Designed miniproteins, single chains, continued (2). Designs and how they scored, part 103

Each design is a single chain, and the fold is of that chain. pLDDT is the mean over its residues in the fold that is shown.

## One batch from the design tools (miniprotein)

Design m7569
Fold by ESMFold2-Fast:
Structure m7569 (fold): chain A 89 residues (1-89)
Amino acid sequence: SDMKPEEAYRKMLEKLEELSKTENPELVEATRELLEMLRNGEKDYERLKELLERAVALALEELRREGREDEAAEVEADAAATLAELDAQ
């Protein structure tokens, strides 16, 4: 696999930021909180993991609702790689 953990993480954040422009207020809120923690350099890995899992779950629900199954599968794979990296900390 050519995807490094850092690349998977960046790709996932870009997708979450794109989806945060939708009219789903719960997804917008989860994504906003996650991005704020990352921008502030907060290293609470348990909280980051919790927010990532929540934001990803909401993003997958939104993508599947819109029939964007290929993008949902990609987000799910990128999230799994990112969560595995966080668990290694």
Scores: mean pLDDT 72

Design m7570
Fold by ESMFold2-Fast:
Structure m7570 (fold): chain A 105 residues (1-105)
Amino acid sequence: MEREIGLEILERLRSEPLAAPFFEPPDPELMPLYYERVENPLDLSTIEKRVLSGEIKTLEELEALFEQMVQNVLALSEPGSAGEELALQLRARFRELVAEARRRL
C-alpha cells in the first residue's frame, strides 16, 4: 500500500517541469564536485528504484531519502541561487503530495 502511494507521489513530481533537473544522476564529467562532496548521490530515478526494490517500505523512509536528495543539492548551491530555489520548491511540492497521501491512509 505505502509502496504504491510512494510511486504515485514520485510520478506526480516527474510530471512537473521544476522536477526535470532531478530526474537523472548528474553527469560526473560536468559536475565532478557533486561526486566529490556528496556521499550518497540521489536523484528521482534512484529513489524510484529503491521504492520498486522494496528497500524503501514506508512514506517516512521515502521522506528521509527525498530530504537527503534536497540536502545534497543545497550543499552545492550558493545562497539565493536558482539551484537552491528549485530544491526548496521541489521539497515544498513533495511535502504537499505526502500530506495529501497521508490524509487518504
Scores: mean pLDDT 78

Design m7571
Fold by ESMFold2-Fast:
Structure m7571 (fold): chain A 84 residues (1-84)
Amino acid sequence: ADPAVLARAEERLAALTAEFDAAGLGPGEARPFVLEAPDRAALEELLARVEAVLAEGGMEIVRREVFEGPGHVAAVIATRRVAP
């Protein structure tokens, strides 16, 4: 794995978490997290699975950022609850 890819993803995750905390959004309202995969195709397959699970739980993706390096891809995903 490429530590630079993970470091960039973790830095962005921390920034988004701070932004959401400052906006008064708690962990149940906004859920920033990192997804990792060995390549882009594996990441897209994982993202499709995650999007399906999030939709079933009443969550939507509001941010998606991808960081690529040799043999390692990371995505920072920010989600929030959709009010019915």
Scores: mean pLDDT 75

Design m7572
Fold by ESMFold2-Fast:
Structure m7572 (fold): chain A 100 residues (1-100)
Amino acid sequence: SKEEVEEILEEAEKIAEEIIEMIKNKEDKMKIADQVLELHKLILEGFRKYLPEKLEEVEKLIKEFGDKLSEALENNDYEKAIKLVEEFLKKIKKIAEEGI
């Protein structure tokens, strides 16, 4: 399951990079929110299946990230929004590494 966790993290990184590009381009906030939802679904499904003991920690992180990102985007703080996505991905990778 280590290889399967690594595959999920690679896909999460691709979606996160897409989200960052959308934020840099100041794309529609609803479209950004849709991509963030896809990122959350991928991570939650992956952790539920392969690292269930880390699921509660990941769910909390997803909620905190989502709330902060929504606020940054509503305030048009695009630099903060990008940093939040980057920090979220780093934290998810760390939790996954500690769970393997």
Scores: mean pLDDT 88

Design m7573
Fold by ESMFold2-Fast:
Structure m7573 (fold): chain A 64 residues (1-64)
Amino acid sequence: SMEEKREQVLEEMRRIARHLKKQGASREQMLHALQQHALYAKDTLGIVISEEELEKILEEVLKE
């Protein structure tokens, strides 16, 4: 379903953010990577992730 695809995209974004955090990336670099992945998800799957959702994912990962 579209909902299952959306959850997969969100979990993939969390994995990307965690990987970048472990590599010593800055908050700005992590946000930029999530923004690029959101554009890819919109263009390929029609799934829209808002800037607010990206910021929330980033905040949650940075607290880990």
Scores: mean pLDDT 87

Design m7574
Fold by ESMFold2-Fast:
Structure m7574 (fold): chain A 109 residues (1-109)
Amino acid sequence: VRLPGAVALYLEPNTPKDVVEKVAEQLRALAADGDVAVELFYTDSPLVKEAVEELRANARADPLTRLYLVIATKDDPETIERYKKAREEADAFLAGEQARVDALIAAHH
């Protein structure tokens, strides 16, 4: 199974570099079994900022939810936008597939 390009990570603007590096290392470890490149994007990226603000709105209902976003992307803004759209389509597909699996499990019982 091949994943689309690279993964971008966003953290709060005042996050210490050592924490950023540790989180990046954990993401690379998770991607070690796949063909996924890992890249760090700071809050100065307008596309990453937009995605983070959406996560913040959702996380306000759950104070234990971490405010970091993992986006499949590449080095440039056009590629970041393309991977955001591809991820949205993938999430919709996975949600549909999960519903089908749940229906099959219910039918088996």
Scores: mean pLDDT 50

Design m7575
Fold by ESMFold2-Fast:
Structure m7575 (fold): chain A 76 residues (1-76)
Amino acid sequence: MVTLTVTIVFADGSTVTLTETAPNTEEAVAAADEALAEKVKAVLEEKGAVPVALEATNPVTADSTRVELRLTAAPA
């Protein structure tokens, strides 16, 4: 299975971590990525924040079972 994680870092130093887990099929991973993106958008809208930077912290792994992203957000 594949674990997709995004950690949102806000200007006040608070963080929100969102995780989706999917079977290791391309379709299931794509669906999990879309669901995770929707959750990120909702959190940013709730906090009145805008994305500033997105960084992959685990962009390449031998088995690709983990994808980890860090999103830096600033007040809108």
Scores: mean pLDDT 75

Design m7576
Fold by ESMFold2-Fast:
Structure m7576 (fold): chain A 97 residues (1-97)
Amino acid sequence: SLLGWLLGLLGSLTGGVGALVGAVAVVLAKKGADPVEVIRLGIKGIILGVAGVILGVLGLLLSTTPLGLALGIEGILDGIDGIILGILGILLGIKNL
C-alpha cells in the first residue's frame, strides 16, 4: 500500500539519521568534545533510532511491494544502528565527565 511504502521510507530516513547522529556522537567523544554535548547527541541517536525501528516495522507490516518491504527492513536495521551507536556515545560521554 502507499501508506506502507511511505512509513517504510520514513523509517529508513529516520533510522538513517539516528545512525548518523549516533556515529557523530562516538567520533566527537573520541576527539575529546564536550561530554554533555556527546551525551545529548547519543540520546538523539537513540530517539531517532527507536522511531526508525517503529516506522520500519509499520512499513513492513503495511507494505505489499518489494520496495516497501526493503525500506521497512532498512529502517529497522538503521534504527538499531542508531540505538547502538547512541548508547555507545552516551557511555563514552559519561566516561569523560
Scores: mean pLDDT 85

Design m7577
Fold by ESMFold2-Fast:
Structure m7577 (fold): chain A 89 residues (1-89)
Amino acid sequence: MKEIRENFIKRLEEELSGIDPELAKAVAETLKNLPEDASITQIRNAVAEKILEEAKKRGLPEEKVRQALSKADFILTMYEIELKKEKEK
């Protein structure tokens, strides 16, 4: 369980770093500060809100914001699948 979450945060940071390294770090830090029992919905909302917040603060191009949101959603979907598999013993 803990390893799945850590791997998720690492993958998300790596993929977002390809778009914007500073944005990637901000999102990863936001996730590390969420409760360990945070729902997938809470995680998805926190990620989207942080991407939009950083984009507004730094004036990031709309294309980069779209790419970041798309990448994050894909990785979150993979994380949700991994969590469901772990639930099955």
Scores: mean pLDDT 80

Design m7578
Fold by ESMFold2-Fast:
Structure m7578 (fold): chain A 90 residues (1-90)
Amino acid sequence: MLKFSEKLRQLGAEFTRLLLEGADRAELERVIEQIREELEKENFPEEFIELVVKALETMAEAAVLLKEGRDKEAEELAAKVQKELEEKLK
């Protein structure tokens, strides 16, 4: 199992806080980019980085849709991600 550094844990916590506070897409994308850069710096596998970034981008999109009152689109996006994760865990 890959262990996350303190910096990656802090960035993950910041991203979660911003999601809960209803931050703007640009602010969420900024933290996602910082997470990507840190994962690359710590030599995580490219496929893992791509998976993490895609998941975070999807969560950011869902949060923005919820903030805009587009609840149905946010729910559909969340359901799609859950289905993809379930298929990969089989």
Scores: mean pLDDT 76

Design m7579
Fold by ESMFold2-Fast:
Structure m7579 (fold): chain A 69 residues (1-69)
Amino acid sequence: SAEQEAALEKVKAALPKEGSLDIKKLAELAGLSQSNFSKLFKEKFGMSPLEYVVEEGVRQLEEAVRASF
């Protein structure tokens, strides 16, 4: 539903700010079970929540390195 998609977007926006990946907490924020949260997140964004956090962290590190040169 649109509400689930909005909840997933809010959770995605919060992921880098959480400091650690807690799937249970993120699923609770989205109003979903852990299994459904992971599945719907991957369906919507093309990657798992863990993959997203890793990729975003790498991207931020690359930008920081680029800004130093």
Scores: mean pLDDT 74

Design m7580
Fold by ESMFold2-Fast:
Structure m7580 (fold): chain A 87 residues (1-87)
Amino acid sequence: MSEEELRRERLTLAGILRRMAEEETDPAVRAKLLEGERLLLDPSLSPREGLEGALAIVREIAAEETDPALRAGLETLARWIEEQLAR
């Protein structure tokens, strides 16, 4: 995948994490989602490094998620990020 495509996917993921953080009521989970957005928008990181950091955070949140629908959504998001990184 081109760096331009990775940059676009990084911005898309940042928007998803921001929306999830706005709907999140647990302040610890919200802080993790906002940290993921920060890593994705960090200009000192490559798009790949930002995606790798966000993937780690999404996996951490998914592992602690008790709602099966939300966990499935987070696992789907993690698989999508893994697919972007594998290209």
Scores: mean pLDDT 80

Design m7581
Fold by ESMFold2-Fast:
Structure m7581 (fold): chain A 81 residues (1-81)
Amino acid sequence: MSIEEKIEKLLKEIVAAVEAGDMAKAFALVDEAVATLSSEEIEELIEKLVEISKTMDPENAEKLEQVAVRLYVLRQEREAA
């Protein structure tokens, strides 16, 4: 699987989990992304999630933004370690 396909797969699964109200699954996918993606790829995933949040209803947008913030924090912690 290409890096682009991997990011797109994670993006779709995270959005689907948020829309289903399954925040536990969304955060598990965040942990998988941090474990498997480079810092640059995580930054791309964050950017794509933020763009998608602009097209969602306010409740789902806020949840997706929480996912993006968690990705950002975990990326920063990994780089500091």
Scores: mean pLDDT 82

Design m7582
Fold by ESMFold2-Fast:
Structure m7582 (fold): chain A 83 residues (1-83)
Amino acid sequence: SQKQENLKAIDSTRTLVKRHIDRRLADDPRVREEVIRHVDELTEKLKKEIEEKVPSDDEFQEMISRMVREVAELMRRLEREAA
């Protein structure tokens, strides 16, 4: 079903994002753990949104893009605060 494919895509995106975080923040375990926690929270929130309302293809693409942007922005903020 489209819903199952969307949920699978969210999990795949989560895995790729976590790998990127592990590589980029290898030297800062505290920041890494904080960003990973946020990724897990965003992933669970998006899954609940999908379960409550099946998004259109465009809405789903926007949800994925929003997740990636929010994680990237959090990483930039925490890196600035640590510097």
Scores: mean pLDDT 80

Design m7583
Fold by ESMFold2-Fast:
Structure m7583 (fold): chain A 71 residues (1-71)
Amino acid sequence: MLGEEGIKLGEEGIKIVKDNPTKEGGIKAYDLGLKAIHLGLQAAAKGDPNAEKASKLGAEAAALGLKQALS
């Protein structure tokens, strides 16, 4: 399901920035975060109750990943 998949990718991105404090880890977390946002938005179009959580976790992963990639 789109929302559950998005939640998983967002959580993985956040975990990468915590466990792997590298620029490459930040880039990977940013990519996973963007994918999670995309899945969350598609889930919202289909009325998936996980859409908001997926989009928020994706946004958090993307923001943390971008900050780490540029550090």
Scores: mean pLDDT 87

Design m7584
Fold by ESMFold2-Fast:
Structure m7584 (fold): chain A 74 residues (1-74)
Amino acid sequence: SITEPSPEDAEARLEFSREVIRKVTPVHEAMPAMTPENQLQLQRESQRAGQEAAERLKAKTGRELTIVPPPPLP
């Protein structure tokens, strides 16, 4: 079941989501023509942004979040 966070936790989760969006949006806007190689690079950048945001949230709140990685790619 999804845990209902406290108001402070809700704010931290919103900040986490905003940070992921901020990191992904510039990459999306600057992305070249969508080729398989470019898609893989974008996916890796997105995953890294998520990890960084999760680490920042953990440092701020002391809570550990699990990021589900995308399926492994060759």
Scores: mean pLDDT 62

Design m7585
Fold by ESMFold2-Fast:
Structure m7585 (fold): chain A 81 residues (1-81)
Amino acid sequence: MVEELVEEFRKKFEEYLAKIEEAIAAKDEKAYLAALEELDKFWVEEGKKLLELDEETFRELHAEVLARVRELEEKYREAFP
């Protein structure tokens, strides 16, 4: 069911966000870049599955992902001068 896939996606997405936040807090640029690359790969792979099942749900999740990534990019700019 689409709802279950969305819930699984959000759970994994939060795990990637936590990893990125840890790298920022540690001021580990290499870990931060690696975590962003993993998140991008995750979004490409899982996003394709969601798009195939429900375009509306995909659009909502895409907007949510972009908003959270922008927040992390701002946090990175403040942490890494």
Scores: mean pLDDT 79

Design m7586
Fold by ESMFold2-Fast:
Structure m7586 (fold): chain A 81 residues (1-81)
Amino acid sequence: SFPVRVAEEALEEAKKTGNEELIKAVQEALDYLRQAVAAGGPKVQEAADYLSKALEYIRQGDVEKALEFAKKALEIAKEGV
């Protein structure tokens, strides 16, 4: 539940930026995390950690770094399915 909650919070904040690429990256990461949650494993938690960093950068107004970390989260989440 924690990994999914982090992804949901990151998606809410990403939507406020209006950056479509960031919104898509976070949404896809959330979709992959939902698929991986039943299997568990370190990749699910690692993806959540990267989304937490993306969320921190969104809150700081650094959309460029937020996008970098969101894309890393998506890559890791894909590995978890």
Scores: mean pLDDT 82

Design m7587
Fold by ESMFold2-Fast:
Structure m7587 (fold): chain A 80 residues (1-80)
Amino acid sequence: SLEELLKKIEELLNEIKRKITDLQMDVGAAEAAADRIVKEYKNKSVEELVQKGRELAATFPSPEAQAVVEKKIEEAVKEK
């Protein structure tokens, strides 16, 4: 029925909304962690910063969170 189809669409939309929220939280945590590493490694070599950034990125399961870490590290490397 149309009512059953609408219910399935609503359930799918709610699942997508939950996944987006989880992803936004993961990305936010990655950004905060990357900012901490950049601050802690401000006076360290580019090699040490890049290595620590790679280790940090690997701790996040989402490609989006990993990309945020990589971007923050790349920007910090350009400032050194």
Scores: mean pLDDT 83

Design m7588
Fold by ESMFold2-Fast:
Structure m7588 (fold): chain A 86 residues (1-86)
Amino acid sequence: RPLSDAEVKAAVADIYLALGNWDYEKGDFDGAIEWYEKAIELYREAGDLKGVAEAYRNLSKVYEAKGQTDKAEEYRKKADELEREA
């Protein structure tokens, strides 16, 4: 069967999430944030709340690594909320 628009968006978001993880591992925290934000947008359009939650958890880790603990906690809470509703 052909992929639905939602399935295509989720698949592209998975690629963006992976690119963000790669940037995070090499210490490019700003690049990682940009990729995770793009992934979140596509996961939201796809209705993939689990994908949104995973991207929020990754944003939390990046902000923690940048020393922005308040933002890290905010994104962790956003991820936990979505994970409990998914």
Scores: mean pLDDT 85

Design m7589
Fold by ESMFold2-Fast:
Structure m7589 (fold): chain A 68 residues (1-68)
Amino acid sequence: MDAEKKKLVEEAREEALRLLKELGVDESYWEAALATFDGMAAQMMKETKSVEELRAKLEEMLESSRAA
């Protein structure tokens, strides 16, 4: 279960990095942005009871980032 959640978070982290590149965010801010993502993802992993619930929360977070 935890290994599956970690893989899902890693995939979402790669998508977050792609969004940073597509939005033209300067590379000097990528570490800070990804660290924020990592903290939020770690909290979601603790609060979610299933892989499906974690996926939904990660997708919502990435959509919010695209809307900004």
Scores: mean pLDDT 77

Design m7590
Fold by ESMFold2-Fast:
Structure m7590 (fold): chain A 92 residues (1-92)
Amino acid sequence: MRLELRAWVDGELLEERTFESEDPVALIEEAAAWVREQLERHPALTIEIESRESSSIGINVASQAVKLAREFGNEATSTFSGNRAVVEVRPA
């Protein structure tokens, strides 16, 4: 299974990562750890998540991103379209 994540700040691509694993739990945990690192550095951030094999994995990572953003005292919203999820994070 494969996840592609991108972090955007002010419309510019800051970083992108590809995660690959046959274990969906490990894949979600690795992706969530990367999202945490991005959120620690940037209070205003957009995370884009693409999953070709399972929308449920992308949804899980997006849910973790929203939870993590709120733990840092930020506001977060998520939108889903097929194999793509977008999490927009803003300072509270």
Scores: mean pLDDT 82

Design m7591
Fold by ESMFold2-Fast:
Structure m7591 (fold): chain A 70 residues (1-70)
Amino acid sequence: MYAEKGEEAGKKAAEAAKAGDNKAAHRYGLQSVRYYILAADAGDEEGAAKAKEAAEKAGRMSRQGGIGLP
């Protein structure tokens, strides 16, 4: 459950960044990390691994699209 919420938050962060809403993008990004930590803390290794893979792909894509400031 937490992994699923983390993935959703990550998706919203990407969507907000795409719309130019850096404030919302940062907020949702923090939410995603928080849910990922909760999943791992609950001992959900499978859910945590899936969330990590999704977050890694989203992060890599975001870095490739980085313009101006890092």
Scores: mean pLDDT 66

Design m7592
Fold by ESMFold2-Fast:
Structure m7592 (fold): chain A 80 residues (1-80)
Amino acid sequence: KEAPESVKKAVELAETLDGSKPASELLAEIERRLPDGPEIAAQLRVFIHEAFGKRPEEITTEELLKALKEYIETGTVPVV
Protein backbone atom coordinates (compact mmCIF):
# COMPACT_ATOMS: atom_id res chain seq x y z
CA LYS A 1 0.00 0.00 0.00
CA GLU A 2 1.28 3.48 -0.90
CA ALA A 3 1.33 5.28 2.45
CA PRO A 4 2.89 8.78 2.83
CA GLU A 5 3.67 7.88 6.46
CA SER A 6 5.82 4.88 5.43
CA VAL A 7 7.68 7.12 2.95
CA LYS A 8 8.25 9.73 5.68
CA LYS A 9 9.79 7.07 7.96
CA ALA A 10 12.09 6.00 5.12
CA VAL A 11 13.15 9.65 4.55
CA GLU A 12 13.92 10.10 8.27
CA LEU A 13 16.11 6.97 8.30
CA ALA A 14 17.83 7.94 5.00
CA GLU A 15 18.85 11.32 6.49
CA THR A 16 20.80 9.48 9.25
CA LEU A 17 22.77 7.40 6.71
CA ASP A 18 25.61 8.10 4.25
CA GLY A 19 23.93 9.66 1.19
CA SER A 20 26.71 8.46 -1.12
CA LYS A 21 25.85 4.78 -0.53
CA PRO A 22 23.63 2.79 -2.94
CA ALA A 23 19.88 2.95 -2.26
CA SER A 24 19.98 -0.87 -1.96
CA GLU A 25 21.82 -0.39 1.38
CA LEU A 26 19.08 1.98 2.57
CA LEU A 27 16.46 -0.67 1.69
CA ALA A 28 18.38 -3.26 3.74
CA GLU A 29 18.52 -0.85 6.72
CA ILE A 30 14.77 -0.13 6.40
CA GLU A 31 14.00 -3.89 6.48
CA ARG A 32 16.20 -4.25 9.58
CA ARG A 33 15.26 -1.15 11.63
CA LEU A 34 11.62 -0.24 10.92
CA PRO A 35 8.61 -2.24 12.26
CA ASP A 36 7.04 -2.39 8.78
CA GLY A 37 10.47 -2.51 7.12
CA PRO A 38 9.88 -5.27 4.52
CA GLU A 39 6.61 -3.65 3.37
CA ILE A 40 8.21 -0.18 3.21
CA ALA A 41 11.22 -1.57 1.29
CA ALA A 42 8.88 -3.26 -1.23
CA GLN A 43 7.02 0.05 -1.74
CA LEU A 44 10.32 1.91 -2.24
CA ARG A 45 11.51 -0.62 -4.87
CA VAL A 46 8.35 0.15 -6.89
CA PHE A 47 8.92 3.89 -6.35
CA ILE A 48 12.55 3.66 -7.56
CA HIS A 49 11.45 1.83 -10.72
CA GLU A 50 8.70 4.40 -11.44
CA ALA A 51 10.80 7.51 -10.66
CA PHE A 52 14.23 6.50 -11.99
CA GLY A 53 13.74 3.45 -14.24
CA LYS A 54 16.81 2.02 -12.48
CA ARG A 55 17.65 -0.62 -9.86
CA PRO A 56 18.24 0.36 -6.19
CA GLU A 57 21.98 -0.43 -6.53
CA GLU A 58 22.25 2.04 -9.47
CA ILE A 59 21.14 5.13 -7.52
CA THR A 60 22.45 6.72 -4.33
CA THR A 61 20.59 7.15 -1.04
CA GLU A 62 20.85 10.95 -1.58
CA GLU A 63 19.18 10.72 -5.03
CA LEU A 64 16.38 8.55 -3.60
CA LEU A 65 15.97 10.92 -0.62
CA LYS A 66 15.52 13.91 -2.96
CA ALA A 67 12.86 12.07 -4.99
CA LEU A 68 11.02 10.86 -1.86
CA LYS A 69 10.89 14.41 -0.45
CA GLU A 70 9.39 15.61 -3.74
CA TYR A 71 6.82 12.79 -3.59
CA ILE A 72 5.86 13.78 -0.01
CA GLU A 73 5.39 17.43 -1.10
CA THR A 74 3.42 16.77 -4.33
CA GLY A 75 1.76 13.38 -3.72
CA THR A 76 3.00 12.37 -7.20
CA VAL A 77 5.92 10.09 -8.08
CA PRO A 78 8.53 12.31 -9.82
CA VAL A 79 10.19 11.32 -13.09
CA VAL A 80 13.93 11.94 -12.68
Scores: mean pLDDT 77

Design m7593
Fold by ESMFold2-Fast:
Structure m7593 (fold): chain A 80 residues (1-80)
Amino acid sequence: MVTIPAGVSHGGLTVSGELTVEAGDTVTVKQLDENTFQLTNEKTGQTVTITSDDPELTKSTVRNISQVLERRGVNVRWEE
């Protein structure tokens, strides 16, 4: 089980919502705008939104989260 916490600021990043995932779950990553990504657990319908004023920081954070989820046996699917 992996939980992405809500209401956390990480050096200019804001995380809204909460996402809990287990091995075998599918998480969809969707870019809403230049600075904002939404992660959705397809099994539970939970969403988390990650945003910042720095597009590179947001993208690298989402990429790192995706890598952690994949190591935990979660399927990560990127949407356009």
Scores: mean pLDDT 76

Design m7594
Fold by ESMFold2-Fast:
Structure m7594 (fold): chain A 94 residues (1-94)
Amino acid sequence: SAAEEKKKLEEYKEEMKKLLRKIAEILKEKAEEVGNEEALKHAEEALRLLEKGEDPSAVLAELEKAFEELSKDKEALEKFIEKVEELQKELEEK
């Protein structure tokens, strides 16, 4: 039914927001560790948008900018990938 479809979409959006928050927190942590101020600003903006309940697309745009800035530092990028792999493993645990 249309009501069940809407409920599924709302549940999916909530799970997506949780994932985006975790990614934003990892990006913020790694940006702080390497002193990348631009990556940090974009990660913090993504977290701010999530707190405001903004659309996931706006959050994704800020996360993409944070990732682009962080990716200029190979060590920071490697540490970010490592943390994302840890997050994927945690999401697969019961």
Scores: mean pLDDT 79

Design m7595
Fold by ESMFold2-Fast:
Structure m7595 (fold): chain A 80 residues (1-80)
Amino acid sequence: SDAAAVAAAEGVIREGVAAAEAAGTSPQTFLRALSAGASPRALADTTGLPVATASRLLERLGRFPESVRRRALLAVGQAL
């Protein structure tokens, strides 16, 4: 995967982290749910995000190849 795709995926993940924090959930709880492959409902239930917000976030992340998503998740986790 190229560096630009990883940076774009990191941006989506960081938006999700910010939304989860605003909902009262730790960044680590949010990242664990993403890493576990949570459905939109499971992500919403774990983080307190609206289901529509969780669904949109996972749709955006799903546009990236799995290798890009994995690298982006690791990079965001390392920066916390």
Scores: mean pLDDT 86

Design m7596
Fold by ESMFold2-Fast:
Structure m7596 (fold): chain A 94 residues (1-94)
Amino acid sequence: SSLEEFRARAREIRAAIAAGAAPEEVLARMDELVSSLPAEFRAALQAVLDRGRAVVDALAADPSATEAEIRLALRLTVQEMVDVFEALAREREA
């Protein structure tokens, strides 16, 4: 159920990005997702989120950066979170 719940929340985050949700709203949803995880997953996904947040913050501070670039950074961050979570989940089943 935790893997299915994580995937469902990741889909909701992707849908919010596609709908043009504010970057701070998207990052807050990602933070809530990470905070809901067991400690063993939380550290790895927090590292992914921290890197993604740094990229988004840098783009938001850059007057030459486009909304599309910020949206791409958010999409890449949620994808990396899914990939890392699924890899860790498989490791625990092995």
Scores: mean pLDDT 86

Design m7597
Fold by ESMFold2-Fast:
Structure m7597 (fold): chain A 92 residues (1-92)
Amino acid sequence: GLREEVIKHLKEKGIPESELKLLESQYEYLKTETDPQFLENLIALEKQKLAEAEKEGDEKGKALSYFSLGLIYEVQKKYELAEEYYKKALEL
């Protein structure tokens, strides 16, 4: 799926597959255990990290934040928004 394409793309850019798979596993766990407000707080944190990475020209940081946002939105079942962020990660 699109998520696996993002993981492959980011791995080719030098981000360790182990780090990407760890993020995927962490957010998969959240599907059953997490208060909705906690997910909104994570989204706010990732958007802050994204803004900082954009300011610093950190393309790897931007890609990781886009991937994390995609995973969080997928946990919320906001699939169209998750797809949008996965596609943004693929553009980097």
Scores: mean pLDDT 82

Design m7598
Fold by ESMFold2-Fast:
Structure m7598 (fold): chain A 95 residues (1-95)
Amino acid sequence: PSPEQLELARRVHDLVTMLNDFLSTETDQEIRDRIDQLMQEFFRLGALGMRGDRQAIRRAAEVLEELARIAEARGDHELAERARELAEYLRRLAE
């Protein structure tokens, strides 16, 4: 893998680790289901982006911004910030 792919993998791993911690304390099933849907879409779009679809990378950034809004609303400000940072990183990669 390229250095950019390794950096992306590290950022995704960090986000997933924080998300698992968030979900370990989240009791609202609707929030849990919405996050599951967003992460499935994120990884689907990520697979397309790895094949050169820049629009899929931009759409993945939008999914992360939605995740950040949910995390912020639930009080996990650090998860929200990490999701926004990854979204910005993905937008730069799409250029």
Scores: mean pLDDT 87

Design m7599
Fold by ESMFold2-Fast:
Structure m7599 (fold): chain A 71 residues (1-71)
Amino acid sequence: SAMAQIQQIQAQIDALVAQYQNESDLQRRYQILSQINVLLQQYRDILTKIYGKDAADAQTRALQRQIWQNL
């Protein structure tokens, strides 16, 4: 289901944020951020199919702000 896919993506993002917080290598930190961005794009795509573009964009930006605060 789309909800299960969203939950899986959020769990993967949470794991990557935890990896980023414990990573001292700048190149590996950049790679983790790149992976988070790919997952955020997948998150937006799924939300767009369910709620439409404007709602998907708003929810994705809210999640991006949450991630930024936790990095």
Scores: mean pLDDT 89

Design m7600
Fold by ESMFold2-Fast:
Structure m7600 (fold): chain A 69 residues (1-69)
Amino acid sequence: SPYLKAGKAAEKSGDFNTAAAAYVKAIEEDPTNEEAYRLLKKLLESGKLSPETAERVRQAIERYEEAKK
């Protein structure tokens, strides 16, 4: 996924909010993307996200978990 690549590049530069936004788009592209799901959970647990980005991340995590039911 181009969004996974973009998110990983953003993480390397320390831009965690941009990385999270890219991984959210990866889940919107493919709700069963386990790699994006795990990366989003890690970013949420880091405490480095803005409140608005953290909310979008929680919604993306729920989308993945719904798709696995």
Scores: mean pLDDT 86

Design m7601
Fold by ESMFold2-Fast:
Order: sequence, then structure tokens, then C-alpha cells
Structure m7601 (fold): chain A 65 residues (1-65)
Amino acid sequence: SVEDEINKLKEEYEKRLAELDKQREAFLADPSLTPEQQQFYLDGIDTIKAELEKRYKEAIEKLKK
């Protein structure tokens, strides 16, 4: 069903967000990174999260059509 496909997409989206949060925590805890390098990697995570959300929303909208 469409509901089952939506639930599956939500589960995969949440799993990927959890992995990105784990990676963010690792960058924040990395003493080898300069503040500039740390900010660069955190900005990269934010960009990936935004693209992931966009793709998730687009996939949901496709299922409604």
C-alpha cells in the first residue's frame, strides 16, 4: 500500500539522519580538526541533510500521485 511505502521511506530517512548525527558528533569530538575544518565538515553535513529532506519529500509526493 501507499501507507506501507511511506512508512518504509520514513524509516530509511530516519536511519540516514541518525548516521549523519553520529558523523556530526564525531567531527565535533575530533581534536585534530581546526575550527575552520570543523565548520566546513559541519556545513557539509547540513547540506547533505537538506538534500536528504528534499529527496524524501519528493519521494512522498510521487507516491501520492
Scores: mean pLDDT 86

Design m7602
Fold by ESMFold2-Fast:
Structure m7602 (fold): chain A 77 residues (1-77)
Amino acid sequence: SAKVEEAKKKMVEIARKNPGLKSISELPDGTLVFTFEGVSDQEMVNTAQEIETAMRKMGVSVSTEIKGNTLIVRLVT
């Protein structure tokens, strides 16, 4: 939907604020995978929290998970 596409665009915009963002992948279920290089765990946590806060304001439910240098954002509904 248009709202889901706007949400994805906002997530990408937030992640792009970190110059350590190296790649973005979208899985078939709409899950976004952000891969970082040269960033701390705390910087990735801050990015995840900013994404969750922005999504909450848009009425979009997401879950975030950090695995090594990767931030995974899943749409819950």
Scores: mean pLDDT 86

